Designed miniproteins, single chains, continued (4). Designs and how they scored, part 71

Each design is a single chain, and the fold is of that chain. pLDDT is the mean over its residues in the fold that is shown.

## One batch from the design tools (miniprotein)

Design m14459
Fold by ESMFold2-Fast:
Structure m14459 (fold): chain A 78 residues (1-78)
Amino acid sequence: SEAEQEIQRLVPEVSRRLLELAKELARQSQNLDREQYQQLLAQLEEALKKEGNPLSPEELLLLGGILLLKEENKKKEE
């Protein structure tokens, strides 16, 4: 999709640390309640602010989820 391509273009501008954090939190997001999910978004927002990155915490989490899915699909080639 166009959104996926646009997010992928932002990857070179997103630090490796933010990408790794986003992937880890995206993995954890499947098992979180509402309060835990809001805390996760707050952690992503704080990390983005520290690096001066204009992405929303939701966009970073989505990017992390997309990257995690792509990496897991590569590892599961049997």
Scores: mean pLDDT 71

Design m14460
Fold by ESMFold2-Fast:
Formats: sequence, C-alpha cells, structure tokens
Structure m14460 (fold): chain A 72 residues (1-72)
Amino acid sequence: MAEVEAARKAALEAEATGSPVEALRTRRDAVRTIGEVLAEEYEKKSPEEAELVRKGTEEAVKLLTEEAKKAE
C-alpha cells in the first residue's frame, strides 16, 4: 500500500538526518499511519485482531511520543 511505503521511507530518511527528536516524531507518525492501515485490513476479516492492532499502535505511539518529549 502506497501509504505504508511512504511512511516507511519518511521514517528512514528522518533517521538519516541525525536529529533524534525528528526521527522519533517521524517514527511515531509512521507507526500511527501503518497501524491505521493494518487495522482497516484486519477489520474486513477479524474485528478482534483489528482491535489488538489498534491497541498496540496506541501503546507504541504513546511510547514514541514520551521518548521524543524526553529528547527535547
């Protein structure tokens, strides 16, 4: 899916900039975007698995947000 590939590429490029805060923010945004796309795909087959993906995405986004906040 184009959105997932674009998010992965953006995260990799942000890491190359050498800015830890920018890299963490880009990773957070990529995780959120990828998680949303995966949850939508899982909703079609298994709503229970979609819920697990959403919960995991929220936890990962929270951890990345806290890490970026500490790096500032």
Scores: mean pLDDT 74

Design m14461
Fold by ESMFold2-Fast:
Structure m14461 (fold): chain A 65 residues (1-65)
Amino acid sequence: MVSRAEDLVRSYTDSDGMVNGLRVAGDLRTLGMYDAADRIRRRGLENNGRISVDDAVRMVRREVG
């Protein structure tokens, strides 16, 4: 589950190391990663829809443990 969620986040990575927070959050929600999805969505909305891949991966790992 962790690797699948991380792969999903990484698949949205731009050349700048950023992901689209809204897309990532929606897909994480379908995987049952509600806390990570909410955190990523909120942070993305504060930063024009974008969040760093490192921060998104950290949020995914935090929910899984």
Scores: mean pLDDT 78

Design m14462
Fold by ESMFold2-Fast:
Structure m14462 (fold): chain A 120 residues (1-120)
Amino acid sequence: SPEEEEKLKEIVENVAAEEKKHKEEEEKHLEEYKKKNLPEEVIKLEQEDIELEQKWLEKIPTLSPREALKEAVKLEKKTVENERKIAELLKEVDPEAAKEEEEAAEREEILKELLEKILK
């Protein structure tokens, strides 16, 4: 229905705003990780997350709201996987950074579950 489409569009706008904030946070982490000479695998995973977020944001105007949210679910699944891998790699090297990545993964998991419920 037109009313359902408008609600989905509002949800996409809210998710996009949150992803822009998360991308800024990840860009700051990338800069910090490079300055600390953290493992190359950590740098690579952080870069992948930033690229995935940027690609999704760029695709929004070309997708229906429902398609945009389906792609957001895929994005969240991948970023959760990457953030948990980064946390494990940093656990003994930088425990504070590891905790921040685990907290980010938990937040992304909650968003993913919420979006999956909306798409049912």
Scores: mean pLDDT 88

Design m14463
Fold by ESMFold2-Fast:
Structure m14463 (fold): chain A 63 residues (1-63)
Amino acid sequence: SHMERVEKAEKEMLELAEKLIELGYDLDTIISFVKSLARAHGLSDETIERLIEKAKELYEKKK
């Protein structure tokens, strides 16, 4: 379904964000990569904003 496809994309992008955090990238760089990848996947602005908030949460938990 459309929702299942979006959930899979979100999971993959958050996994990327987590890997970038572990590699020592700064928050601005991580957000830039997540935005670019999410736009390339055709996700809505609302979904992209939600992903960015989740990426920020992951960054705070690991740093």
Scores: mean pLDDT 80

Design m14464
Fold by ESMFold2-Fast:
Structure m14464 (fold): chain A 91 residues (1-91)
Amino acid sequence: MDARIAELIAELERLAQKAEEARAAGDYGRALEYAERALRVAEELARLTGDRRGPDSLRGYVLYLRALLAEAEGDLAKAAELRAELAALAA
């Protein structure tokens, strides 16, 4: 399992970096695609390691990116719903 865990960690780090680069560039749709892929990898890692911190953190980041994308698309109602869900996770 060591090789599989190492591969998943490397893929997670790569996808998280690409998501942040896309977000910084204002490409929220692309950032969301990378973040959702990172979340799937983090969920697989959590199943192997028992550590939920990665998926829980990335779930919040996905909601944040979804809110940014909704705002950019003019869907203010959807953006408000997503921001409320983010606030609930922080409470």
Scores: mean pLDDT 83

Design m14465
Fold by ESMFold2-Fast:
Structure m14465 (fold): chain A 60 residues (1-60)
Amino acid sequence: MAAERAAVRAQGLAKIPEHIASLKEAGLLSNDEEIEEFKKRAEKVIDNGADHVVALRAAA
């Protein structure tokens, strides 16, 4: 059961770079400081069992 949570977390983390690219194209992330802050927030949300979509909403 812990392995399933680890797999979901790993998939969520793998999606973060793709979503960062999309947010940069949309003009929502424009510098390295904003990207770093977004990554930290997204990682915390995913670590608590939320998926990358919830992490994106929390960071944006």
Scores: mean pLDDT 66

Design m14466
Fold by ESMFold2-Fast:
Structure m14466 (fold): chain A 90 residues (1-90)
Amino acid sequence: MEAFEEGKRAAEELLANSTEAQREEYRADARAYLEKLKENFKEALEKADEKSPGEGAEKMREVALGQIGAALALAGDEELVEEVLELLEE
């Protein structure tokens, strides 16, 4: 989960150096990203597995994990965060 933690740290640093207005914009953007990801995550993984079985699929998941980690830290929506994390556990 290296990419996940790296993304999360980057987002936390971004928030620490941002104004309240910027934080609100980041949260809105992150929520939109997570909602979109939640809707197509399963299809995206299935297509990645079909195109690049084994190592290729794992690397694609690592990239997605980094982006998800950043979005989770920015979104601040616990319910949406839990829904996305459940997708990762499957």
Scores: mean pLDDT 69

Design m14467
Fold by ESMFold2-Fast:
Structure m14467 (fold): chain A 84 residues (1-84)
Amino acid sequence: VADAMLKYYFEAKPGSEEYKKAKAEIDKVWKKAKEVDPERVSRLEARLSAYRILSIVDDGKNLSDEQVKEELRRIGEEVARLAE
């Protein structure tokens, strides 16, 4: 799911097949994780939202693209572990 998150948020063109596939994978895994531990998933959603907002308002000045991608990877790994 981490690769799908990177593709959806940074790489795929909105409305493309890649974008739609990535979104479907994200939605499926996050839904499963939320069924297992809704409280932890809410915290992960808050972290994801915070880093997305920082990426937008920072415009890469304080956070590198690599730092944002690394955090999304960590969030995706935690979600994937919960969904297992």
Scores: mean pLDDT 72

Design m14468
Fold by ESMFold2-Fast:
Structure m14468 (fold): chain A 82 residues (1-82)
Amino acid sequence: SMVEFLKEQGDLNKEAGDEAYKKGDYKSAYQHYLVSAGLYHQASILANEKDKKLGEELEKRAKEAEEKAQELYALYQQQEQS
């Protein structure tokens, strides 16, 4: 389904963000977490049409990814200046 596809892409971007973070690539990590958040948010909107509980879970994942991006924002800015 489209919900499953968007969730899977969100998961993949979260994993890519985690890998970039481990390598010290804070710009890439920040961008991947933002993409992950957007994908989970889109999946949440679509899921809420048929499964409110799934929609709420996906929105929670979107918020967690947004929080990771916000934590990395200062490090991302520092890398852009270096």
Scores: mean pLDDT 86

Design m14469
Fold by ESMFold2-Fast:
Structure m14469 (fold): chain A 95 residues (1-95)
Amino acid sequence: VLDNDELQQIARVLLDNDKDKDGKIDYEEFKEILKNSEEIKNILGVKKVSDELAEKLFNYFDKDKDGYISYEELLDIILAKDLPDLVLSEEDLKE
């Protein structure tokens, strides 16, 4: 289970990688950020981020279901008092 603090930490890492701040993060960019971030891998407790895990996380952050994670969606997550827990199965954490 990813709690509020872990989800907010992931959102902050994503925000830090969007240096242009006008951008939207698509699914391929999102996967590359997750796969290349040691902080995110440590938060998730994995050596590698699988495509299945990346898809589950992307769907959690993409609240509008438009295929992009916006700067505003990331800020909403960081500033939220309560976020729903993201339940990760053993299958989501395997390669």
Scores: mean pLDDT 70

Design m14470
Fold by ESMFold2-Fast:
Structure m14470 (fold): chain A 88 residues (1-88)
Amino acid sequence: MEELVRKAAEIFGVPVETVRKTIEDVRKRGVTTLPQFIDLVEQKRQEHGERAGHLTLNAWLISQDGEPLTPEESERVLRVLRVTVEQQ
């Protein structure tokens, strides 16, 4: 986890502590459905900018031991997820 946290911090140009707090926030919120997750990402984007939305996605990925994505890859993934929610 620590290596993935550092990698995400480097990709998004934020402190390691910011990444850790975002992971904790995602875990504490108890997001159980895809629409709830998209709502959380959108809230963070509106409050703190586009990169905060991308960081929220990557915090969830890291919490599942997944590799962090670039901002461009993150936006592509979020766009696909939004379309999936809209088609449900």
Scores: mean pLDDT 76

Design m14471
Fold by ESMFold2-Fast:
Structure m14471 (fold): chain A 73 residues (1-73)
Amino acid sequence: SDKLAQLFRQIANALLTGKKASLSDVLSLLRKLYEQGKSLEQIVEELEKLGYTLSPADVGLVISELIRLLQEK
């Protein structure tokens, strides 16, 4: 949906313009927030707050993991 595409663009932009981070740390945080029952919107907000930078390939992996978690519901 258009809203989901907007959220993924927000994540991509946030993770391309900040301080360098490890993919494993970002994925671990994402999974932790999901396990805590946070909504996709809340997870996006937490990733935006980090101000981290990942490579474009790693940003793609973060988006893929979010899609995978959404499909487990």
Scores: mean pLDDT 73

Design m14472
Fold by ESMFold2-Fast:
Structure m14472 (fold): chain A 84 residues (1-84)
Amino acid sequence: ALEEALRILDEAVEAIDRLAPDNLELQIEAGMLRIIRGVQLLTGEPQIELAIKVLERARETARRAGIDELARILDRQIERLKAL
């Protein structure tokens, strides 16, 4: 569970950095995901509910910005976390 949760967050952050590098709101949300990743690594416990909330916010920000590819990627990461 922890290894998959870390990988899902890493993939979400990479997608935000690649598809929305100049979108400051999405970059703040990516920063929040990096903090959650750090907490998971330090505690050894996945922070699934918190990660989902931040990813859902990022998905909505991506939709408002018209970055539909990023919104679809983030939706998949949310579903993967819900399956853990």
Scores: mean pLDDT 87

Design m14473
Fold by ESMFold2-Fast:
Structure m14473 (fold): chain A 70 residues (1-70)
Amino acid sequence: MKVLSNEEIAKRILELLMMLYDLSLEELKKQPEEVLRKRFEELVRFAFPDASEEFREEIVKLGLELVRKS
Protein backbone atom coordinates (compact mmCIF):
# COMPACT_ATOMS: atom_id res chain seq x y z
CA MET A 1 0.00 0.00 0.00
CA LYS A 2 1.20 3.55 -0.76
CA VAL A 3 1.59 5.82 2.29
CA LEU A 4 -0.04 9.22 1.76
CA SER A 5 1.45 12.50 3.01
CA ASN A 6 -0.72 14.84 5.12
CA GLU A 7 -0.96 17.20 2.12
CA GLU A 8 -2.15 14.35 -0.16
CA ILE A 9 -4.70 13.30 2.49
CA ALA A 10 -5.95 16.92 2.68
CA LYS A 11 -6.32 17.01 -1.14
CA ARG A 12 -8.39 13.80 -1.08
CA ILE A 13 -10.62 15.16 1.70
CA LEU A 14 -11.11 18.38 -0.32
CA GLU A 15 -12.07 16.33 -3.41
CA LEU A 16 -14.50 14.27 -1.33
CA LEU A 17 -16.04 17.41 0.19
CA MET A 18 -16.53 18.93 -3.29
CA MET A 19 -18.19 15.72 -4.55
CA LEU A 20 -20.47 15.24 -1.52
CA TYR A 21 -21.77 18.83 -1.49
CA ASP A 22 -21.57 19.35 -5.28
CA LEU A 23 -19.46 22.49 -4.79
CA SER A 24 -16.74 23.95 -7.01
CA LEU A 25 -13.56 25.48 -5.56
CA GLU A 26 -14.96 28.94 -6.43
CA GLU A 27 -18.12 28.17 -4.44
CA LEU A 28 -16.06 26.84 -1.50
CA LYS A 29 -14.10 30.12 -1.43
CA LYS A 30 -17.41 31.99 -0.92
CA GLN A 31 -18.27 29.92 2.19
CA PRO A 32 -17.44 31.33 5.64
CA GLU A 33 -14.25 29.78 7.07
CA GLU A 34 -16.20 28.41 10.06
CA VAL A 35 -18.56 26.51 7.72
CA LEU A 36 -15.64 25.08 5.71
CA ARG A 37 -13.82 24.13 8.93
CA LYS A 38 -16.88 22.22 10.20
CA ARG A 39 -17.24 20.34 6.89
CA PHE A 40 -13.54 19.38 6.88
CA GLU A 41 -13.66 18.38 10.58
CA GLU A 42 -16.67 16.10 9.91
CA LEU A 43 -15.02 14.36 6.93
CA VAL A 44 -11.62 13.99 8.65
CA ARG A 45 -13.31 12.52 11.76
CA PHE A 46 -15.20 10.06 9.52
CA ALA A 47 -12.05 9.07 7.58
CA PHE A 48 -9.70 8.90 10.62
CA PRO A 49 -11.78 8.13 13.75
CA ASP A 50 -8.78 6.55 15.55
CA ALA A 51 -6.36 9.41 14.77
CA SER A 52 -5.27 12.05 17.29
CA GLU A 53 -7.00 15.44 17.45
CA GLU A 54 -3.63 17.00 16.49
CA PHE A 55 -3.52 14.96 13.27
CA ARG A 56 -7.14 15.80 12.37
CA GLU A 57 -6.57 19.53 13.04
CA GLU A 58 -3.44 19.45 10.81
CA ILE A 59 -5.42 17.93 7.91
CA VAL A 60 -8.23 20.48 8.40
CA LYS A 61 -5.71 23.36 8.32
CA LEU A 62 -4.08 21.99 5.15
CA GLY A 63 -7.51 21.59 3.50
CA LEU A 64 -8.49 25.18 4.33
CA GLU A 65 -5.12 26.39 2.96
CA LEU A 66 -5.75 24.52 -0.32
CA VAL A 67 -9.13 26.29 -0.73
CA ARG A 68 -7.57 29.73 -0.06
CA LYS A 69 -4.66 29.12 -2.52
CA SER A 70 -7.00 28.03 -5.35
Scores: mean pLDDT 79

Design m14474
Fold by ESMFold2-Fast:
Structure m14474 (fold): chain A 76 residues (1-76)
Amino acid sequence: GSLADKAAQLGADAGAEAIRNGMTPEEAVKASIDAAKQAGADGRALVLEGENTVTVAFSATVGDDIGTASKTVPKP
């Protein structure tokens, strides 16, 4: 994938890990954005709560490239 796709995956993974560690949605969003920023991308994160799951959806931009990724984890 593009560099933006890689950054999006890193962001989604970091946010999902934060949720698994019992962090708040706000903390998960921050973790996602920080991970993408370390990879050289700007990013936007959304945390979506399901009945038994939490999904972290992320979009990353690197120049004119846009990448998206999501990761779903069980509710803690």
Scores: mean pLDDT 85

Design m14475
Fold by ESMFold2-Fast:
Structure m14475 (fold): chain A 89 residues (1-89)
Amino acid sequence: AKVTLTAEDVTSDSPVTTVTAEAKSDEPRAVIIEVYEDKDKSVQPDLVVSAGTNTTSEVRVDKPKAELTFKAYVDGELQDEKTVTATQV
């Protein structure tokens, strides 16, 4: 299944980044979304969603500004990548 990610920059006093995965397939498959905070994979857990649905997940960062990169995989194949910024004001 081909998966498309949607995520936007967020700025707030308590920033929460939302990422949405959309799949165009009727076959249920696991989509693994790797989350990188300032290019470090070890800070945030991977997100696991089902293909064929629009699933939204939330990521919070514990610092004033962070770059978040989301990489979506199906069966080990990269489907889409999005990079956004979370800023605390």
Scores: mean pLDDT 78

Design m14476
Fold by ESMFold2-Fast:
Structure m14476 (fold): chain A 70 residues (1-70)
Amino acid sequence: SMEEELEKAKANIERLQELAREAREKGLTGVADILETMADMAKEAVEVSNRPDLAARVAELGIRMAEQKL
């Protein structure tokens, strides 16, 4: 459902923001900047485009990148 897609998007965005903070604390400024940008893109997909499915996918991609770099 749309509500389940939105909840997944919110959870993925929150996790991505946590990973961005971790990257910044580790001095990985470029990684942190990319993850923060992806989190902002995911938020816009929810808030502007009403595409929580797209938001969940963008945030998931960021999480995968973070897992390889952190």
Scores: mean pLDDT 87

Design m14477
Fold by ESMFold2-Fast:
Structure m14477 (fold): chain A 89 residues (1-89)
Amino acid sequence: HMKVDVRDLINALNDPSVKLLVLEKGSFERYVVEVNEEGEVTKIYDIGGSILGDILRERFPESYIKDVKKKVFLVESPEEAERLIARYE
């Protein structure tokens, strides 16, 4: 259920009303989760070591992160990430 969707992700980055959560463990494990106004997960993007990860760091304004009530940046294991994602689904 985790997919990289370049068009949707770029559209979300250009829409200041979209709320995003970032899950990150080094350069290889990066996930962006989009949430609706209810706090429910609507989209999951796996961007692990891709060029999209660099674009997100450059283009991810602090304001988008501040829109999110919950921030998750460092995950210790893939199992931990899966559990967090499952709780948001």
Scores: mean pLDDT 50

Design m14478
Fold by ESMFold2-Fast:
Structure m14478 (fold): chain A 75 residues (1-75)
Amino acid sequence: SVDPFVEAVRIRALPFDERLKALEKASKETILVFLRYYFTEEDRKERQKIIEYLKSKGYDVSEVPEEPVRPDEVL
């Protein structure tokens, strides 16, 4: 079992197309962590595209916050 935060960080490092495929295979917990945080305005724009994509695939994203947050310093 992979830590959802670690998996989300790995997925974020992928090209956008590969990122979408990885999220489709990810746990709900990983998806929620991925969509909770943003680092740049680009991340916020991509977040909306990802949410729409996952909804179109039948994924439940109802627990996703309306506004993403900047991550705390957790390293």
Scores: mean pLDDT 75

Design m14479
Fold by ESMFold2-Fast:
Structure m14479 (fold): chain A 80 residues (1-80)
Amino acid sequence: TAEEQAKVLAEDASKAPKEAVDRFLSGLRDKAKSLGSEKAVKAIDDARKAWEDYKAGVEGAYEKLVEALAELIKELEKAL
């Protein structure tokens, strides 16, 4: 499920260098824009914000990161 994939991605992202996560999300955002999917672009922006909050040590941020990544996966599946 998207929720299961999001948990795996959140764990991988938590261990990844910031530059790798930034490059990955920027690449996805460019592709979502080219497809005309405003919802996917928003989901990518929401996932980036959740990732930044997680790295900043915001309480509950990991849970929100998983939720944001699950939403991103769902919107990307609709856009493709």
Scores: mean pLDDT 80

Design m14480
Fold by ESMFold2-Fast:
Structure m14480 (fold): chain A 103 residues (1-103)
Amino acid sequence: SAATHELVLLESSLTSWSMLLFIAKKTNLSVPKDLYDKMLKNLSELAERTIALLAKEDPAKAAELRALHDEFMEQLKKNQDDPQKSLDIVVDYSQRLAALAAA
């Protein structure tokens, strides 16, 4: 489905994000704010499209993804300066998206 395609793109975006956070942790450097903001914007746009498509096919899954994405954004923003917590948050979100796609 179109929703499944967008969900795969969202997962791919998270993989790129996890790599950036892993490098930041390994080098003991913070992610530049500009790059962080661009990644969050891209991820949010992908999530919004996925939610809109899911709402047409499965409103319950759309509501679950919306709640999951909102929690993810809040947790990531609170932990922006902690590379390990940010990485753990991104990995958790990716795993929960994979579970949602499989259901």
Scores: mean pLDDT 80

Design m14481
Fold by ESMFold2-Fast:
Structure m14481 (fold): chain A 83 residues (1-83)
Amino acid sequence: MEPLIDAASQEALKKGEEYLKKGEKLAKELGLKTPEDVIKEFERNLDNKEISDQLALYLKKLAEKENKLEYLDRVSEIYARYQ
């Protein structure tokens, strides 16, 4: 019963989906056509957690779609360097 009641997971999924859509829209509005462009914009916005999280989720989607885990590794490395 309790394993099926995961409000935190459901809320995280809902926020993730919303942030992903915002990240995709932001990338399109800024003309970010390559994962490298998205990574650069992500790095420029590290002081803005909301924007950086949105771009990070979009990069995760691109990494999964292209089967390029290196994009996720680069995002994690940039976050580690910023903190």
Scores: mean pLDDT 71

Design m14482
Fold by ESMFold2-Fast:
Structure m14482 (fold): chain A 92 residues (1-92)
Amino acid sequence: MEKKKKAIEYFSQAAKVARELAEKHKDDPVARQALEGAAGSFENAKKALEKGDYRTAGIYGIAALLLASTVPEAKEAIELGRKAMKYLDEAV
């Protein structure tokens, strides 16, 4: 698999995990909003990268990680997002 394709895959997985976790945080509106924001930003990073916009993908990836980091249970989404960012950096 090419590094760009791996980055897209990991952004997709991170978005899915963040969205599933947001659904479980119905009683915590702050955590839910942060996780929904993280999922949306990971999705935007994926879309930007699919269009070859590496700079915009990086910006959305960083934003998603920042939002996810406010929720202690978001460890899996953060690790997937970090893997996406690593492959994005390697995709020259």
Scores: mean pLDDT 86

Design m14483
Fold by ESMFold2-Fast:
Structure m14483 (fold): chain A 57 residues (1-57)
Amino acid sequence: EPPAVHFETVVADTLAEAQAAGDAITAQLEAEGKEVLGVTITEQDGKYVTTVAYRDR
């Protein structure tokens, strides 16, 4: 069976902060030996929601 997919989510006030948060989470997960599958940034109610999808290698 494929490894379970996990999600990390963060809310930021600006797109730049959301991008920085996504980059930081990606770097941390890769340092821990995780496989990052994708990063999605969505605008919601004047804020930016960053979701990082990852799994164990």
Scores: mean pLDDT 82

Design m14484
Fold by ESMFold2-Fast:
Structure m14484 (fold): chain A 67 residues (1-67)
Amino acid sequence: SAARLAELAARLEAAPDDEAVRREVIYESALMLGISEEEARELAEADEAEQERMIEELAERRHEELE
């Protein structure tokens, strides 16, 4: 939810090197974009380079689905 994401984002600001909080932020953000729980988890667990690629691919897929 938006409220949960905001809470997690604030926690990440307080502890920017907290890997667990960062993963939760990515997971919740993906869910808010309509990504499945499975894909959101894969995105959260990926490394930075892979996360960037996955986000780009998901954005492209959402654009195609809207058409």
Scores: mean pLDDT 71

Design m14485
Fold by ESMFold2-Fast:
Structure m14485 (fold): chain A 55 residues (1-55)
Amino acid sequence: SLLDELAEVFELAVRRRDTRTAVEVFQIYEDYFVNKKLSEEEARARLARLRAELE
């Protein structure tokens, strides 16, 4: 699920001490699940970019 993928990338960012990426993952969570400002496609695209930065 998108929530599980967000959690995975967040934990990876935290382990790597990448505070900026961790904050960006949390922002995707808020903008998709809370504020409903993002479509699922937009949320997944942003998350994929952040994951690529960590790998």
Scores: mean pLDDT 85

Design m14486
Fold by ESMFold2-Fast:
Structure m14486 (fold): chain A 81 residues (1-81)
Amino acid sequence: EVDALLDELVRLGMTAEQAAAMRATLAATTDPREREFQLRLLRASVEVARLYRESREEAERLNEEKLAELAPLAEEIRAAR
């Protein structure tokens, strides 16, 4: 069920434009094996996007905070080099 998977990906952060591009790619795919591969990839993408919604946002936020804290020290190290 392609539309349900794409709708779920949009809910998880994919843009409508990206979803439309994926739908077009699937519609243009005539080889059954390649279509099955793309469907499996969509299902995997949903699982990964759910993980990224939690873990990546947390990690990106923490990385931004730590980079800001370490920026003066990193600049001192670069300037000394």
Scores: mean pLDDT 70

Design m14487
Fold by ESMFold2-Fast:
Structure m14487 (fold): chain A 82 residues (1-82)
Amino acid sequence: MGEELIEAARNKDLDTLFELLQTYLGLPEKEAVTLVSVHGMDPAAAYRRLAELFEERGDLETAERLRRLAEEVEAEEAAWLA
């Protein structure tokens, strides 16, 4: 489910995230590894990429949740830098 993938990403459960990217979204292993690496360095960019993938699959509700998570991360980063 999209909710399980979102929770794995939020909790930084990278092993579960990697498995769900492959099993739920059907990403090739190389792309799943890349996205997990991006999530560790730039979580906002990773959430935006996940939103695009869910939107492409027609899961607009999960895509909207992921976009909001990216906005939350960006707002936290902006507040820290301000």
Scores: mean pLDDT 77

Design m14488
Fold by ESMFold2-Fast:
Structure m14488 (fold): chain A 94 residues (1-94)
Amino acid sequence: MELVERAKKLIEEAEKYVNEAEEASQRGDYDKAIELFKKAIELYQEAIRVLEEALERHQDDPELARKLQSELNRVRMDLNAVEAMLKEIEKKKA
């Protein structure tokens, strides 16, 4: 539960940076957008690590393991989406 709560806080912070990065991008501040997207990526990577640790610690609980795996899959999809957004902004800057 403590690791899951930590992962949720990391995800919430990452989502905040994604929103700020999108706002910076809309204003044409690509340097700020890139900086903020990179911060979001780091936070999502930390959340994945924490969720993987939680999954390993709860191997004997199939129901909780299933929920943790579902959250991991969602965070990995969100990370991939943010990495794609970063690449698009880098192309616009180049």
Scores: mean pLDDT 87

Design m14489
Fold by ESMFold2-Fast:
Structure m14489 (fold): chain A 66 residues (1-66)
Amino acid sequence: MSPIEQLNALGREIRALVAKYPSEELEALARETERAVVRAYLTQGPEAAVAVAKEGLARLKELAAK
């Protein structure tokens, strides 16, 4: 799967998680993750953006599991 395809899949998973567990904290972390992904994409490229998105999703899942 290309890095762009991975980013699209990860973005859908993040949005689905926020929709399933709506909270201010989860929405804030999702917004921070989006900004970090965009920064990584622009400065380091799509593979770095995928790594940042994966880390952000893991943190979002931990927060949602409370």
Scores: mean pLDDT 83

Design m14490
Fold by ESMFold2-Fast:
Structure m14490 (fold): chain A 64 residues (1-64)
Amino acid sequence: SLEEMIAKLKEDRRHLDKTIEEIEKRLPKDKSSKEGINTELTKDVFRIARDSTDFIIERLEERL
């Protein structure tokens, strides 16, 4: 059902938030380093995934 799909997506979003938080905790002091840049890019990928998930949830909730 749509409601079950929305509930699952909200659970997935919670996991994405936790992943982003863990990445933030591991950020190198020098963000301009190759490691710092790669860590920021990884965080950006998960942030985009979270924002996309929020967008999908909003669109699905409009269908309820």
Scores: mean pLDDT 82

Design m14491
Fold by ESMFold2-Fast:
Structure m14491 (fold): chain A 55 residues (1-55)
Amino acid sequence: SSKSVAEILEEIWEEMMERMDELESRRPLTAEESMEIGREATERIREALAAHLAA
């Protein structure tokens, strides 16, 4: 079934947090890595919103 925008946003947030937690448990995160993860999450959110608005 098609996911709602809210569900997609929650999944993106959860994936971002999970990736950060996993990396942090294995090695310290750099500022660059944290920013890149945030940028990727933001891009996915933008795409999800654009798709929803186009529908």
Scores: mean pLDDT 76

Design m14492
Fold by ESMFold2-Fast:
Structure m14492 (fold): chain A 97 residues (1-97)
Amino acid sequence: AREAEEERLYREALRLVKELEKNVKPVTDFAGSTYLHNQELAERAYAAAQAIAAGQLSRENIVHLLAAAIRLLRAAGRPEEEIRRAARGFLDTLDSL
């Protein structure tokens, strides 16, 4: 069940990545740089991290952080298999919180 839940969270994060890329301006011609300079996305990721650190672990916060990480890794040219492995490591870390 845990592995299935991690896959569901990963799929939710992928959907959110598409929504964020569609709504965040400018559109990511240089995705890594645009992500690092996108204040709104950075603020959401920071708020989610702060909430998790405060013990406010929610599916929404997990998905937001995971989506931000996926966007950054894709922008860095990482292969999808590596991104999926990184996502699993992230989720395993959150399971220990």
Scores: mean pLDDT 65

Design m14493
Fold by ESMFold2-Fast:
Structure m14493 (fold): chain A 112 residues (1-112)
Amino acid sequence: SSALYARMEELYASLDPEEQEEFERIVAEIERWMADPEAGLAELEARGLISEEERAELAAQPLPLRQARIAAILFEHYAEEYRRQGKERLAELFELLAELFRKQAEQFRAAE
């Protein structure tokens, strides 16, 4: 949806320079975990964001689904963290990204 991308752009532009830098830093972190999904899944388990059983199930899934799931879980985690800090616009940006990757993962699963 072009409306979803417009909302994300609006939210990003409304952030303070410090919040924009933090957003970019977290996006880069998540992109690194997506590029190394074995390490990404290990990190999700180490953070307590997935169980050992969920990690084993995800490790058996196709690469695009693993990447989308890693991104969705991490963006949701950071959305909750920033919401707790009162950084509502930054939290909304991460929640919208989590929703996009959740939908992408569902589409990959439906294609099987």
Scores: mean pLDDT 87

